# Ledger of designs, part 8: designed miniproteins, single chains, continued (5)

Each design is a single chain, and the fold is of that chain. pLDDT is the mean over its residues in the fold that is shown.

## One batch from the design tools (miniprotein)

Design m16260
Fold by ESMFold2-Fast:
Structure m16260 (fold): chain A 79 residues (1-79)
Amino acid sequence: MTANELFLQGLEAAAQGDLETAAAYLEQAIAKKPSARFYTALGWVYAQQGDLEKARAYYEKALALDPNNEEARANLEKV
């Protein structure tokens, strides 16, 4: 699978409430090709699990790669 395919499967798992599977797919996507989108999505998954410290850390990683990422910035404001 490509990094984008892993990312989409992670989002689908998150939509179904399977946060553990979502995190696993998103971590695999990041391992193949780090991107602000993938870090932001993984941050959302950790926020849904109640791990706000991990969520914050991943949003900060997303902004380090892309300071103009509005999704990461907006989500960081909520944690």
Scores: mean pLDDT 88

Design m16261
Fold by ESMFold2-Fast:
Structure m16261 (fold): chain A 79 residues (1-79)
Amino acid sequence: MPSTERAETIEGVIDLLVANPEREFSAREVAEALGVSVSAATRALNWLVAQGIAERVPGSRRYRLGPRGRGMAAARAAA
């Protein structure tokens, strides 16, 4: 299980991507938005990509909301 700080970062990344489902973010932009280190943002993004909540944009160093994350965004919009 990730540490408490890591879990908080993961939750923050999910919230950011769900709030901005059509946007692409670099790890640095995510780090700046959440007030965390680039390494913390990168680790959270890589874990979320493994879960299908985020996805890596091919040919770029950016991340966007993945298929599973889009389901979460739709559920939040319906609630």
Scores: mean pLDDT 78

Design m16262
Fold by ESMFold2-Fast:
Structure m16262 (fold): chain A 73 residues (1-73)
Amino acid sequence: AEAEAEKHIAAARDSVKQGNLDEAAKHYERAADAYEKAGKPLQAEGWRMVAAFYKGDEAKLDEEAAKANELFG
């Protein structure tokens, strides 16, 4: 499951190198899903924030930041 997440992260980085930020966001979302399936909710939320950043989704970034504040103090 974590290896699956790493594969998606590598694909996202390749998309960033190509300037394809929308595809990068999709790959980061898939990485987050893989971490969630692996029982790693903190890692999953982190990668969802990265995906939201590349999408320009401010509302999703605010939501994930609020969750991080609850988890980290």
Scores: mean pLDDT 76

Design m16263
Fold by ESMFold2-Fast:
Structure m16263 (fold): chain A 61 residues (1-61)
Amino acid sequence: MKITDEEIALALAYMLIGFGKYLESQGKKEEAKTVYEEALKLLREHGAPEDVIKEFEEIKK
């Protein structure tokens, strides 16, 4: 049973994406953008594959 920093970052990024989508549904577009940027930052800092990072960048757009 090993949880890597990459796996933790990926889990947190998915949670942040869900939260960002919720904020967008409430009309809080600036807050949602900040949450998406934080998710991308976590993925980049913890060595997520480029394809995963690109997928999250498309969600941010």
Scores: mean pLDDT 74

Design m16264
Fold by ESMFold2-Fast:
Structure m16264 (fold): chain A 58 residues (1-58)
Amino acid sequence: MLSKEELRRRILRTIGEALRAIGDLLDAELAGDEEAAEEARRRLEEEMERLRELEKEA
């Protein structure tokens, strides 16, 4: 079982990664890079799934 502090740190890191993926997605869409946009979209989905799993431990 994760400590409350460790769980909080993991949640914050996952939120940070999701926000970075959103930024990458927006940059890719502005540049018209369809491949990069698709990759950023998949990474965002992975981070959102990870956040959902962490929520179960809270």
Scores: mean pLDDT 81

Design m16265
Fold by ESMFold2-Fast:
Formats: C-alpha cells, structure tokens, sequence
Structure m16265 (fold): chain A 68 residues (1-68)
C-alpha cells in the first residue's frame, strides 16, 4: 500500500501529495476522521485520471486504520 501510494503520488501535484501524506500520517496515529478529511482534500486536488486509483488506495488505508 505505502509503495503504491508513493508511486501514485509522483503523478500528483505537490499540494495533492502533501494532503495524501497528511492522510497517511493521521491513519498511522489511528485518527480515522483526520485521515478521511486529508484524503478527501487530496482527491479534490488530484487530476481526474488519478482519482479512481486514489479512491481504491484511500479505501484500503481507511479500512486498515479502523482495524487498528
């Protein structure tokens, strides 16, 4: 998951990549709400072609955070 996120983030703008990084950090801390908020912002900043893959990765990230 992290490696897929890193590879995808190379196709994102710096603002979108920063929001995705913030979402991952919040997920590591177990903050589901913050992770969802940052991920939503990353999606809004992402180009249309990357949104589908971002949604898939975000779903996996949030599911893992809830299990933790």
Amino acid sequence: MEQEIAELSRGLSDPARNQLGNALHAAQEGDVKKAEEYFEKALELAPESEKEKLKELGKKMIEKTKES
Scores: mean pLDDT 74

Design m16266
Fold by ESMFold2-Fast:
Structure m16266 (fold): chain A 100 residues (1-100)
Amino acid sequence: MRLTPEQAELVKKIVDEATKILREEVSKVKDMTPEEAVLSVATELRIVGTAIDLALQGKSEEEIKKAVAEILRSTAEHYKDKYPKLAEAFRKAAEKIEKL
C-alpha cells in the first residue's frame, strides 16, 4: 500500500472520526457476546480497508464517509434479527458519520 501524504491524512481523519463514533455507540450495548465483540472489531477493520481503497481511487472525503456509513447499515441489516442491539448501534453510528 502506497498512499500519498494527502491520502494518508484523509484516511486517518475519516478512520479516527468513524472509529470513535462506532466505539461510543457499541459501548452502549450491554452484555455483548464474544461473537458480537468480534463482529464489532471486524467491522472497524472493514472501515479502515474501505477508506484506504477509496482514497487510493481518488474518492472524496464525502464519498468515503458515505461508503463507511453504508458498511455499517449493511452490517446492521444483516444482523438485525440475531444481534438487534448491536445492529441499532451500527445504524446510529452510520447516521452520525454521514453528518460529520
Scores: mean pLDDT 87

Design m16267
Fold by ESMFold2-Fast:
Structure m16267 (fold): chain A 92 residues (1-92)
Amino acid sequence: NWSEGMKKLQQAVEENPQMLEDIARVYAESLGVDDQELIDELARKMGELMPELIKSSPEESAALGAKLLLELAEKVGKLDEESKKKLEELLK
């Protein structure tokens, strides 16, 4: 299930690199982050971590994504209390 989904995602990203930006945007917006610079940086980091994400479980991938977004948003100071709580729940 997850492994097949990740392989299809990798193929889709190879065909359309813009897909990483779209995924990063949807994920960031779901957490209350709409800053384009943070979304661009998240997309770039997701691309770098793609080999690890493919090998990871859904839980591990969600934790990696949440940890990455939390680190990036905290450095910029653009993460509100509600978004922080959502990310902390994903890391549990």
Scores: mean pLDDT 68

Design m16269
Fold by ESMFold2-Fast:
Structure m16269 (fold): chain A 73 residues (1-73)
Amino acid sequence: MATLTITATNTSASGSGTVLVNGTAVATVAAGESATIEIEVDEDEFVSVDVTGTGTFAVKVTKGQWSSSWTAT
């Protein structure tokens, strides 16, 4: 098992979004707020991370020494 850490920051002045892991809603991030979610996953598991809703989001995902970041609009 490995810990997947997801940090989503809503950089918008208004609106909110929902963070999805493998299609399941795990957090809602309001305007100007950040959410950090820790999920236990298998080391070989395929994990999809998406953000839905309104706003601009800075998303960072870490798993061990692995890190990926992107902007969602």
Scores: mean pLDDT 77

Design m16270
Fold by ESMFold2-Fast:
Structure m16270 (fold): chain A 119 residues (1-119)
Amino acid sequence: SAEELYEKGLEALHQGKYEEAVELFKKALSLKPTGEIHLALGIALFNLGKYEEAIEHFEKALELRGELSSFELNLYGEALFKLGKYEEALEYYEEALKLDPENLMAKKNLEKVKKALEE
């Protein structure tokens, strides 16, 4: 089932088996395209350095769920930063902090992107 494949994918993701997680999430997605599966696939792709593909799935998760969490917005920003899209990354880090002012990773990333923008 899609749910069983999704759970196996989450186990692989937890173990750092990112390629296996991607394959499991893609199979789950083919059975039931949900925002949660798109999000998990995006996270696995991000960990493989496949930033453009990760963003595609984060966008689809946002479309299907209506919102991303502070953690998810920070990852979206990190993917944009890795692609050299610093101005766009800044916007996502600011939104992540707006949702969770105590998101330490988003705070750190915001300072890093400001420095990359020569600030």
Scores: mean pLDDT 89

Design m16271
Fold by ESMFold2-Fast:
Structure m16271 (fold): chain A 58 residues (1-58)
Amino acid sequence: EAVEAYRQALRLDPNFAEARYNLARALEALGRQDEAAGVYQLVARDFPDTDYGRLARE
């Protein structure tokens, strides 16, 4: 769909921690808690210095 716009946004924010954090929240809302936990861990590990990385590890 808006794939190019999404890629452009990721290039403006190469960390894209927000997108992964939002994915984890969506998975959690869908009851896919194990998958959400995995994504939160990746955000906390790979983007620890971002606000979203800190939110992911609480």
Scores: mean pLDDT 66

Design m16272
Fold by ESMFold2-Fast:
Structure m16272 (fold): chain A 78 residues (1-78)
Amino acid sequence: MLTEEQKKKIKETYEDDKKVLEELYKKDKEKALELLEKAIERAKELAKKARELGKDLLAEMLEELAKKYEELLKELKA
């Protein structure tokens, strides 16, 4: 399980990224969606690599971040 400190770091990273992506979405929807989809793919790829290396905590953090990005993508596409 992720620690409270790790969860806080993920939340802070996500909130910063969300603000930038929402501002970009208002100016260029296609570019914002493209970057968000790439961010999700990259986070999932890194999580997979982290698990292969036995870095389970890092993998959990990246998987949690990817889920938050997927939720944002779903909201923006709605």
Scores: mean pLDDT 81

Design m16273
Fold by ESMFold2-Fast:
Structure m16273 (fold): chain A 81 residues (1-81)
Amino acid sequence: MSKEQALEAMLLLIDDAKATGRVDDAIDGIKAILEYLHKEEGWSKEELKELVEKVLKAAEDLPPEMYEAIKKAMEETLEKL
């Protein structure tokens, strides 16, 4: 998966969360993508952190509770890698 493909996939999950008002599927999908990129594609934690920062910037217009849930899930996933 390219960096552009990974970012696009995560942004689509954020857009789904915006449309549905639900974060659970977006959180599960984002976690799966981050774990896949690290374990199967060999991405460094630094590269994943840069990806996370770009996704969170795009998610800044979400309701605060949804933004914080996604941010926490991404940060916890990075710590466990």
Scores: mean pLDDT 83

Design m16274
Fold by ESMFold2-Fast:
Structure m16274 (fold): chain A 85 residues (1-85)
Amino acid sequence: ELIAEIDEVTQRLVDAYVARGDVEKAREVIGAGNILRTAVRTHPELEPEIREAVKKAREALENGDYDGAVKILLEASERARKVLE
């Protein structure tokens, strides 16, 4: 389920940034996850784009590119937020 995948990726990023003491980045990731979950629930037309972004973020995480994964999620959440507003 896409929402479970969003939760998994965002939780891994939050845990990593909290462990580094980067509370600001962890908060940004939490915010992005909230926007993406809302978008999936309310705007099914965004599901394919969000699914692709979550897949790419997970691939970045598996390669140890935490900053790249955050960037992918933040960019996807920014696009989703514009539709929600």
Scores: mean pLDDT 86

Design m16275
Fold by ESMFold2-Fast:
Structure m16275 (fold): chain A 112 residues (1-112)
Amino acid sequence: LEEKIKELKKLLEENPDSIGAKRELAELLAKQGKYEEAIKLYKEILEDYEKTLGKDSLRVAEELIKLGEVLAKQGKLEEAIELYKEALRIFEKTGDEEGVKRARENLERLEK
């Protein structure tokens, strides 16, 4: 895990705009409990997708779910809920039934 994180950090130094490397690094950092670093990377990915694909794209909705999950683990529950509601709105607008289910399940876990 630690070796893979070092590899991904080096790759990003050479290719700063690699979304794939940012996503993998963010996921591994979140697994290590490094939530602040993971959140920063997910926000960068979200900003890129909003700029390139538009705010109502399915990729934006998927990144909102991932960012919300990390925020929830950090204890920022209100922020996570807002992101899940926005993701739900996008999934409902696009007719993505699987996305709607995922967003609702995440909301139900936090509204306990």
Scores: mean pLDDT 84

Design m16276
Fold by ESMFold2-Fast:
Structure m16276 (fold): chain A 62 residues (1-62)
Amino acid sequence: MAETQAHLDQLLAETGDQAVVDAVRQAVQDRLAAGFPAPDEAELRRMATVVRLGRRESEALR
């Protein structure tokens, strides 16, 4: 758990995008609540990439 939080803090420092980090944190909490293991740093980075792509797509729809 502490390791996942440290990776999220690093991701925020690297991206500067709080909304992306918040979305990744929510997805991690949903996975943990469903009984899945905590994602590693590489998986957290992939999740952040998916969130950023989704946000760009949402902006394009306006």
Scores: mean pLDDT 70

Design m16277
Fold by ESMFold2-Fast:
Structure m16277 (fold): chain A 74 residues (1-74)
Amino acid sequence: MSGAQAAALGIRAAGEIFDLKMEALRKGVPEEKVEKIADEAAKKILEILKDDSLSYEQAEEQIEKIIEEARKKL
């Protein structure tokens, strides 16, 4: 994918992670647990965005799976 596409996916993913963190904190999940899970998800997303072999569609699907896995852990 292009650098512009990677940047767009990164911005969208950052927003989704922020919303996920706010929802978990509102539910009373400990801040330390929320930060750990969010950090792990962000690291995986960054690796996907750095992989030039992935198409935009493939990167988007992988990012969606990472966010859903993070949500299940919270």
Scores: mean pLDDT 84

Design m16278
Fold by ESMFold2-Fast:
Structure m16278 (fold): chain A 88 residues (1-88)
Amino acid sequence: SEKEKALKDAKELSERGIEGARTGPDGVRAAYEEALKKAKEAKNPFYKGSYIGLANTLRRAAELPDPEEAIRLLEEGFEQVKKDIEKV
C-alpha cells in the first residue's frame, strides 16, 4: 500500500540520516535531498507533508555540529513522521 511504502521510505531515510550523522557531515545532507525528492514525487498531500517534515528535520540535523544532538533530533523527527503516516 502507499501507506506501507511511505512508512518504509521514511524509516530508511531517517536511518540513513542517523548513520550519516555518526560517520560524517555529508550523509545527513544526502538523506535530506532524497526526502525532498520523495516529497516532490508524492501525489497524496498527507504523505507529501510527512516527507517535507522529514526533510526539514534532516536539514536542521545537517546544520548541527554535535552528532549526538543531530541523531536525537532525527530520532524524534522520525517518531513524529511515523505517527502522522500511521493516522492515514
Scores: mean pLDDT 82

Design m16279
Fold by ESMFold2-Fast:
Structure m16279 (fold): chain A 69 residues (1-69)
Amino acid sequence: MAEELVELYKKDPALAVARLTGLVIRAIGLSLENPEEAARLFREVAEAYRLMGDEEMAAKYEKLAEEAA
């Protein structure tokens, strides 16, 4: 999952960022109804940013995953 987003980022960065943004919006929307699924999505976004070398964004979304669970 996260690795596929990194491969997409190398091929089409705009589309990869759009998909990551979509996952974040979905996670926020789910945070009250399904916090467990929201946490899972935030962890996937964090892992994708970590694999892309953006440790600051990875840490931010990892923290959001912990707070959502």
Scores: mean pLDDT 77

Design m16280
Fold by ESMFold2-Fast:
Structure m16280 (fold): chain A 88 residues (1-88)
Amino acid sequence: SLEELKRRIQAALLVTRPAERAGKWDVALEAFGLALQGKFSEAAYLLVKEGIVTPEEAIELLRQAAKLMGYSDEEIEKLVEEFKKKLE
């Protein structure tokens, strides 16, 4: 629906904001594209890999983005665990 699309765009903008604030527009664009595809853990991992955020900050961004998307607590935890596995 249009409302679901709006929520996804808002969540994607939230996740890309740290890269935009760092002036890394290429990273911001890549993270935004990943987030629009629903690849939020990949977008967060990109920000950590590029030195824009810490893993802890990335987890907080993922929790906030998932809440904007209307994810349940179980879905939020699964997303965070998916992200943590990328750091291993």
Scores: mean pLDDT 87

Design m16281
Fold by ESMFold2-Fast:
Structure m16281 (fold): chain A 77 residues (1-77)
Amino acid sequence: MAEELEAEARRLAEEAYRLLESDPERALELLREAGRLLEEAMKLKLKEEGKEHLIPELEKKSEETLAEDLAVARELM
């Protein structure tokens, strides 16, 4: 499951990178989806490793990083 989510996220990020100049709005949507999938994959891995106590902290940092990345992408649009 986690491995599938990581592969999907990587694919979406690559598509977003290609669309940055031609369709920045679509690129932004793909980046958001990729980030969401990576977060889910990381949560699954942490649960498997018994490190669930790290999930809340990763979620907060992920949300802050995503917000900053989205703000930068919005400036580029």
Scores: mean pLDDT 70

Design m16282
Fold by ESMFold2-Fast:
Parts: structure tokens; sequence; C-alpha cells
Structure m16282 (fold): chain A 68 residues (1-68)
């Protein structure tokens, strides 16, 4: 499992999109509470991106990536 922490939403989104070719499982949580997780597919990634964009810009995002 790979774990990343960032306040840069663009970086978080790039990490999630990079998981699509291998269909890795992605989880995202925020230090402001809540979380979302899905297999990285073209259908699921927009949902993950929308959730990230709903979080305050000063929040720290934790991205967990697991190989299938």
Amino acid sequence: MEVYKTKDKAEAIELIRAAIPERKVVGVTSDRGGGIGATATEANVPVLVDWINSIPDDATLTISIVRP
C-alpha cells in the first residue's frame, strides 16, 4: 500500500488518475473528516475528483493506493 499526504488537490487527482491503468484501489480521507474510496476506473475517478474538490483548499488529503 502506498500512502501520500498533500494539500495540493491537483497532485491528489494526478495520483488517482495514475492508478487507472492497473485499476488499483484508491482511498482518500481529509483531516477535516470524511473519506471516499473506489477502484480507479474511468467511471469512478470523476466521483473521487468531485469529492476532493468539495473539501476545503487548506485541508490535508491522505491518499492510499493498493494494488489489486
Scores: mean pLDDT 81

Design m16283
Fold by ESMFold2-Fast:
Structure m16283 (fold): chain A 88 residues (1-88)
Amino acid sequence: MEEKKKLIEEALKKISEAMRAVDAGNYDEAVRLLEEAAKLAEQAGFTSVAGTIRDAAQAVRDPNASKETIANLLTAAALVAVGELLDL
């Protein structure tokens, strides 16, 4: 339980940092942070959470993605990660 909790808490911190990076226009940094967060969620055994985080990373690196789409996917990634943390 403690190992999974720490991994998801670390993933959430990286998602929050990625949101700040997107707001600052630092898309490369946001993608890096989201990829690290997805890896942490996967290590915790939350494959679906990792998938949602990777979807957000894909939107951030997609030049055709709207700011609204990126914001919605980042919010979804944070929400599913929080849900798993609360169930631990």
Scores: mean pLDDT 83

Design m16284
Fold by ESMFold2-Fast:
Structure m16284 (fold): chain A 57 residues (1-57)
Amino acid sequence: SMAEIREIADKAVEEGKNSLEAYELAVRLGKEAGLSEAEQQLAGMEAATRFVKKQRE
């Protein structure tokens, strides 16, 4: 679900030190949660996007 993807992305942003790390962590967490490959990529993209947005604030 989109809610699950967003929860994973938020956790990855909190733990990641840069946008690439946040992306990679979100993909890993999504895989461990049993998300599809497409959902894993969506979680990674969401995490990277949110990390960049947070850095601009």
Scores: mean pLDDT 82

Design m16285
Fold by ESMFold2-Fast:
Structure m16285 (fold): chain A 66 residues (1-66)
Amino acid sequence: VAAERQQRIEEMQQQMAQADLELQKRREEAEKSTPEEKEKQLKEDHEYAGKLHQEGQQRVAEAEAA
C-alpha cells in the first residue's frame, strides 16, 4: 500500500529532522562549555549524525524500492 510506504518515509524524515534539532541544541550548549567539552561533544554528534542519516537514507531507499 502506497500510504504505508509514504508513512514510513515521513517517519524516517521526521526522526532525522528531530535528531538534527537536538544535535543543534547540544552544539549550542557545548559552545557555552569549556573548549574540551565542545571538542568531545562535536566529535560524538558528528559520528551520531552520520550513522543516523546513513541508516535513514538507506531505509527510505528500501521503502521506495518496494
Scores: mean pLDDT 74

Design m16286
Fold by ESMFold2-Fast:
Structure m16286 (fold): chain A 60 residues (1-60)
Amino acid sequence: SKEETIEFFKKVAEKYGLPDFAEELVKRIKEAKNDRELTIALFVGLARIAEAWLKEKLAA
């Protein structure tokens, strides 16, 4: 569900130290009017989480 997806992304973003990103992503998900807008918001969210994860793994 939309609510479960929001909770999942909040937990993942919090784990990687991205609380501001979590709030932006939640807003985008809540503002999605249909499945296409929701899918776009989810892909953008996943891409930013992947970037944060890679930065953590590649940090000196």
Scores: mean pLDDT 72

Design m16287
Fold by ESMFold2-Fast:
Structure m16287 (fold): chain A 56 residues (1-56)
Amino acid sequence: MPSAEELRKIAEEDEERAKELEEEAKKAEGVKRAVLYTAAGILKTAADFYRELAEK
């Protein structure tokens, strides 16, 4: 049962990771590019969800 502080930290880390994956995706091509963009989207959605949970 993570605390609100832990949830916010996870959300921030996931958001940063998503940005890194988007930068990698811009440098990649083909299926690798698609996979990286998809992974970044999933992490952004997860980050938003964890922020919502941390809202009390």
Scores: mean pLDDT 80

Design m16288
Fold by ESMFold2-Fast:
Structure m16288 (fold): chain A 62 residues (1-62)
Amino acid sequence: MHAQKGLKALEEGNYKEAAEHFEKALEEYPQSGGVYRYLGIAYEKLGDLEKAKEYFAKAEAL
């Protein structure tokens, strides 16, 4: 599953790869607050604070 691959990439510090896997996970599970939260973390680690803020807001709205 893409969410599991994203979590592994996030744990290994591969934040760009983690974001790509979590975006694929949203295609399968578009209402997953957990996936939106992990996307927020990945983009925060990548320094994209605006995208991180957007994904965290979406996670809290679900």
Scores: mean pLDDT 80

Design m16289
Fold by ESMFold2-Fast:
Structure m16289 (fold): chain A 59 residues (1-59)
Amino acid sequence: SREELLELVREAMKELIEKKNKGTPSDEEIVKYLQDKYGIKLTPEEVRELKRRLAEELQ
């Protein structure tokens, strides 16, 4: 579901920020994280849309 994908992207961003402390993770970094950890294959374009939606949820 779309809601589940939003949660997964949010968790991926939190983990990557915490581990790397390098600022905002790239769409490709998030794609790789989700593929490696959850076996989910998303395109960078799909991740970009989910990141945009998360920004709206915070507002």
Scores: mean pLDDT 76

Design m16290
Fold by ESMFold2-Fast:
Structure m16290 (fold): chain A 71 residues (1-71)
Amino acid sequence: SQAEREAQLRALQAAEGLAEQLAQDPRVKEKAQEVVDYTKKLVDEGVPLEELARKGQEKLDEAYQYYLEVK
């Protein structure tokens, strides 16, 4: 439904905000910035919200896993 798509978009925006905060950490800045840039690119290309939420989450999980490894 439209409400479900709106909820997915809000979740994606929250994940983007977290990635932007992580991008301020010098140790993971580049990796976190990749998540932000990737998410914005998908939004600009009009990718379906369901795919955006999934791909955004996968990319954020990659960045977070990297953060745990270099911490």
Scores: mean pLDDT 69

Design m16291
Fold by ESMFold2-Fast:
Structure m16291 (fold): chain A 70 residues (1-70)
Amino acid sequence: EKQKKAEEYLNKGLEALSAGDYETAVEYFEKAIEIDPKNWRAWFVLGLAYERLGDKEKAAEYFKKSAEAK
């Protein structure tokens, strides 16, 4: 099921984010969004990951995408 796969990628991204592996977190969150682009939570945590990487412009863009997906 697509939703189950999106949830799996989201969880792996959250594990990477918690471990401080922001690059890996971005990769998994991007995969979750490819499957379920209406998942506002995935867009939000992708924004957080980019903020931790210092890319404030991308972070702002993804926070906006998160708000639009609600």
Scores: mean pLDDT 84

Design m16292
Fold by ESMFold2-Fast:
Structure m16292 (fold): chain A 80 residues (1-80)
Amino acid sequence: SKEDIDEAIKAIEDEIKKLEELKKKSDPEVQKVIDETIKKLKEILEEIKTASGEEVKKLMKEAQEIMLEMEQKINDLILK
């Protein structure tokens, strides 16, 4: 439904905003990981805007996997 799409869009936009704030306080190596993550999430966001309900679920799962990959990469950089 349009409501599900609107909620998905807001969730991704909120995550991008959080990442942009985190980037400002991060080391250059971490900033690079965050920038790549923001780029991927923006691509997912554009896909969600034109997606059907089933595709939105799939895209939200992909966004979650992108976020988990980012967390792992950042932890690997910080927890040397």
Scores: mean pLDDT 84

Design m16293
Fold by ESMFold2-Fast:
Structure m16293 (fold): chain A 100 residues (1-100)
Amino acid sequence: SEADKLVLEAKKAINNEKYEEAIELAEKAIELDPENAEAYAILGAAYLYKGDYEKALEYAERAIELDPENALAWKVLAAVYTELGDYEKAKEYLEKAEEL
């Protein structure tokens, strides 16, 4: 689908450290497919890399609500809690990502 293409482009943008571009592409994917868990996980990752931990948590939690098996969303939660110094939560969420 067009949403799936935008998700792939957003992932490439993250890999190239183009976080604003990744946000725009993921938001367009959500406009086309509002239940696209991967697009929300990408928003979480982009905001994490920008240091906006509140938005990173919001979007990663939304991705998990839509798809509890989304490994990227659990990795984003783990990374945010690592940055916040909550290593017990970080470990729990990383283990969830690795079990998927």
Scores: mean pLDDT 91

Design m16294
Fold by ESMFold2-Fast:
Structure m16294 (fold): chain A 57 residues (1-57)
Amino acid sequence: EAEKILKEIKEALENKDYEKAKELIKKNKDLILENLRLAREILEEYSEEVNKLLQEV
């Protein structure tokens, strides 16, 4: 489940749909933090953007 959500966030970031990415991160913040190692692996290219969005939600 975490992997699927993280891939959806990656797809949103690839499409530059930052509103969708932020909404997904906000709804799944606890899940992302619990699975931080997997999140870093899947979202490696967008790590700075994801960290910034996590600070905003």
Scores: mean pLDDT 76

Design m16295
Fold by ESMFold2-Fast:
Structure m16295 (fold): chain A 65 residues (1-65)
Amino acid sequence: MISLEQADLLVKIKMLHPEAEEELLKAVELLEKGDIEGAKEVLRKLKEKYPEAEEEINELLKLLE
């Protein structure tokens, strides 16, 4: 289960970068399954693909330990 803070960041990234929605949904699915490392990999790739979202993605990565 994702936290409210993680959910808020995911919504913020989606609102600012709608083109990232598909990749964000994949990361959410991995987080819900408890695959933290898989979710981190998706988020790192998303950051490379959308550098403009780097700040928000880095905040989300910090929450994942």
Scores: mean pLDDT 78

Design m16296
Fold by ESMFold2-Fast:
Order: structure tokens, then sequence, then C-alpha cells
Structure m16296 (fold): chain A 65 residues (1-65)
């Protein structure tokens, strides 16, 4: 159900956050923006980490534009 799906995406967000040094909430927002497409979310997270904008709303907005 929806709660189980959300929990799964939150677990994946924690994994991506740990891998790229991002806050888990930022990783979850990226996954949600790409409709749960983890390959696209991982690419976006890698780009955000390279920009050094790991915890900034501006960095996230630029990535998702």
Amino acid sequence: GPAAERARLEAEARRIAAEYGLPAEVAFDIITHYDGDLARARRAAANLARLGARDTAEGVANLLA
C-alpha cells in the first residue's frame, strides 16, 4: 500500500544520502521529483554532491530546473 511504498522510497533515500553525503530529506525530494526513478535520482544526487551544494535549497532548485 502507499505507506509501504513511502517507507521503501525513504529507505532508498537514506542509502543515496549516505552514498553522496546529502541530507536524507534532500535525497527523498530528488526521488519524488523523478517519480521514484532511482537511476535518475542517483544521477541528480551525484551532480548535487559535485556542486558542493549538499544542504542548500538553491542547489536543489538548480538541479531540478
Scores: mean pLDDT 75

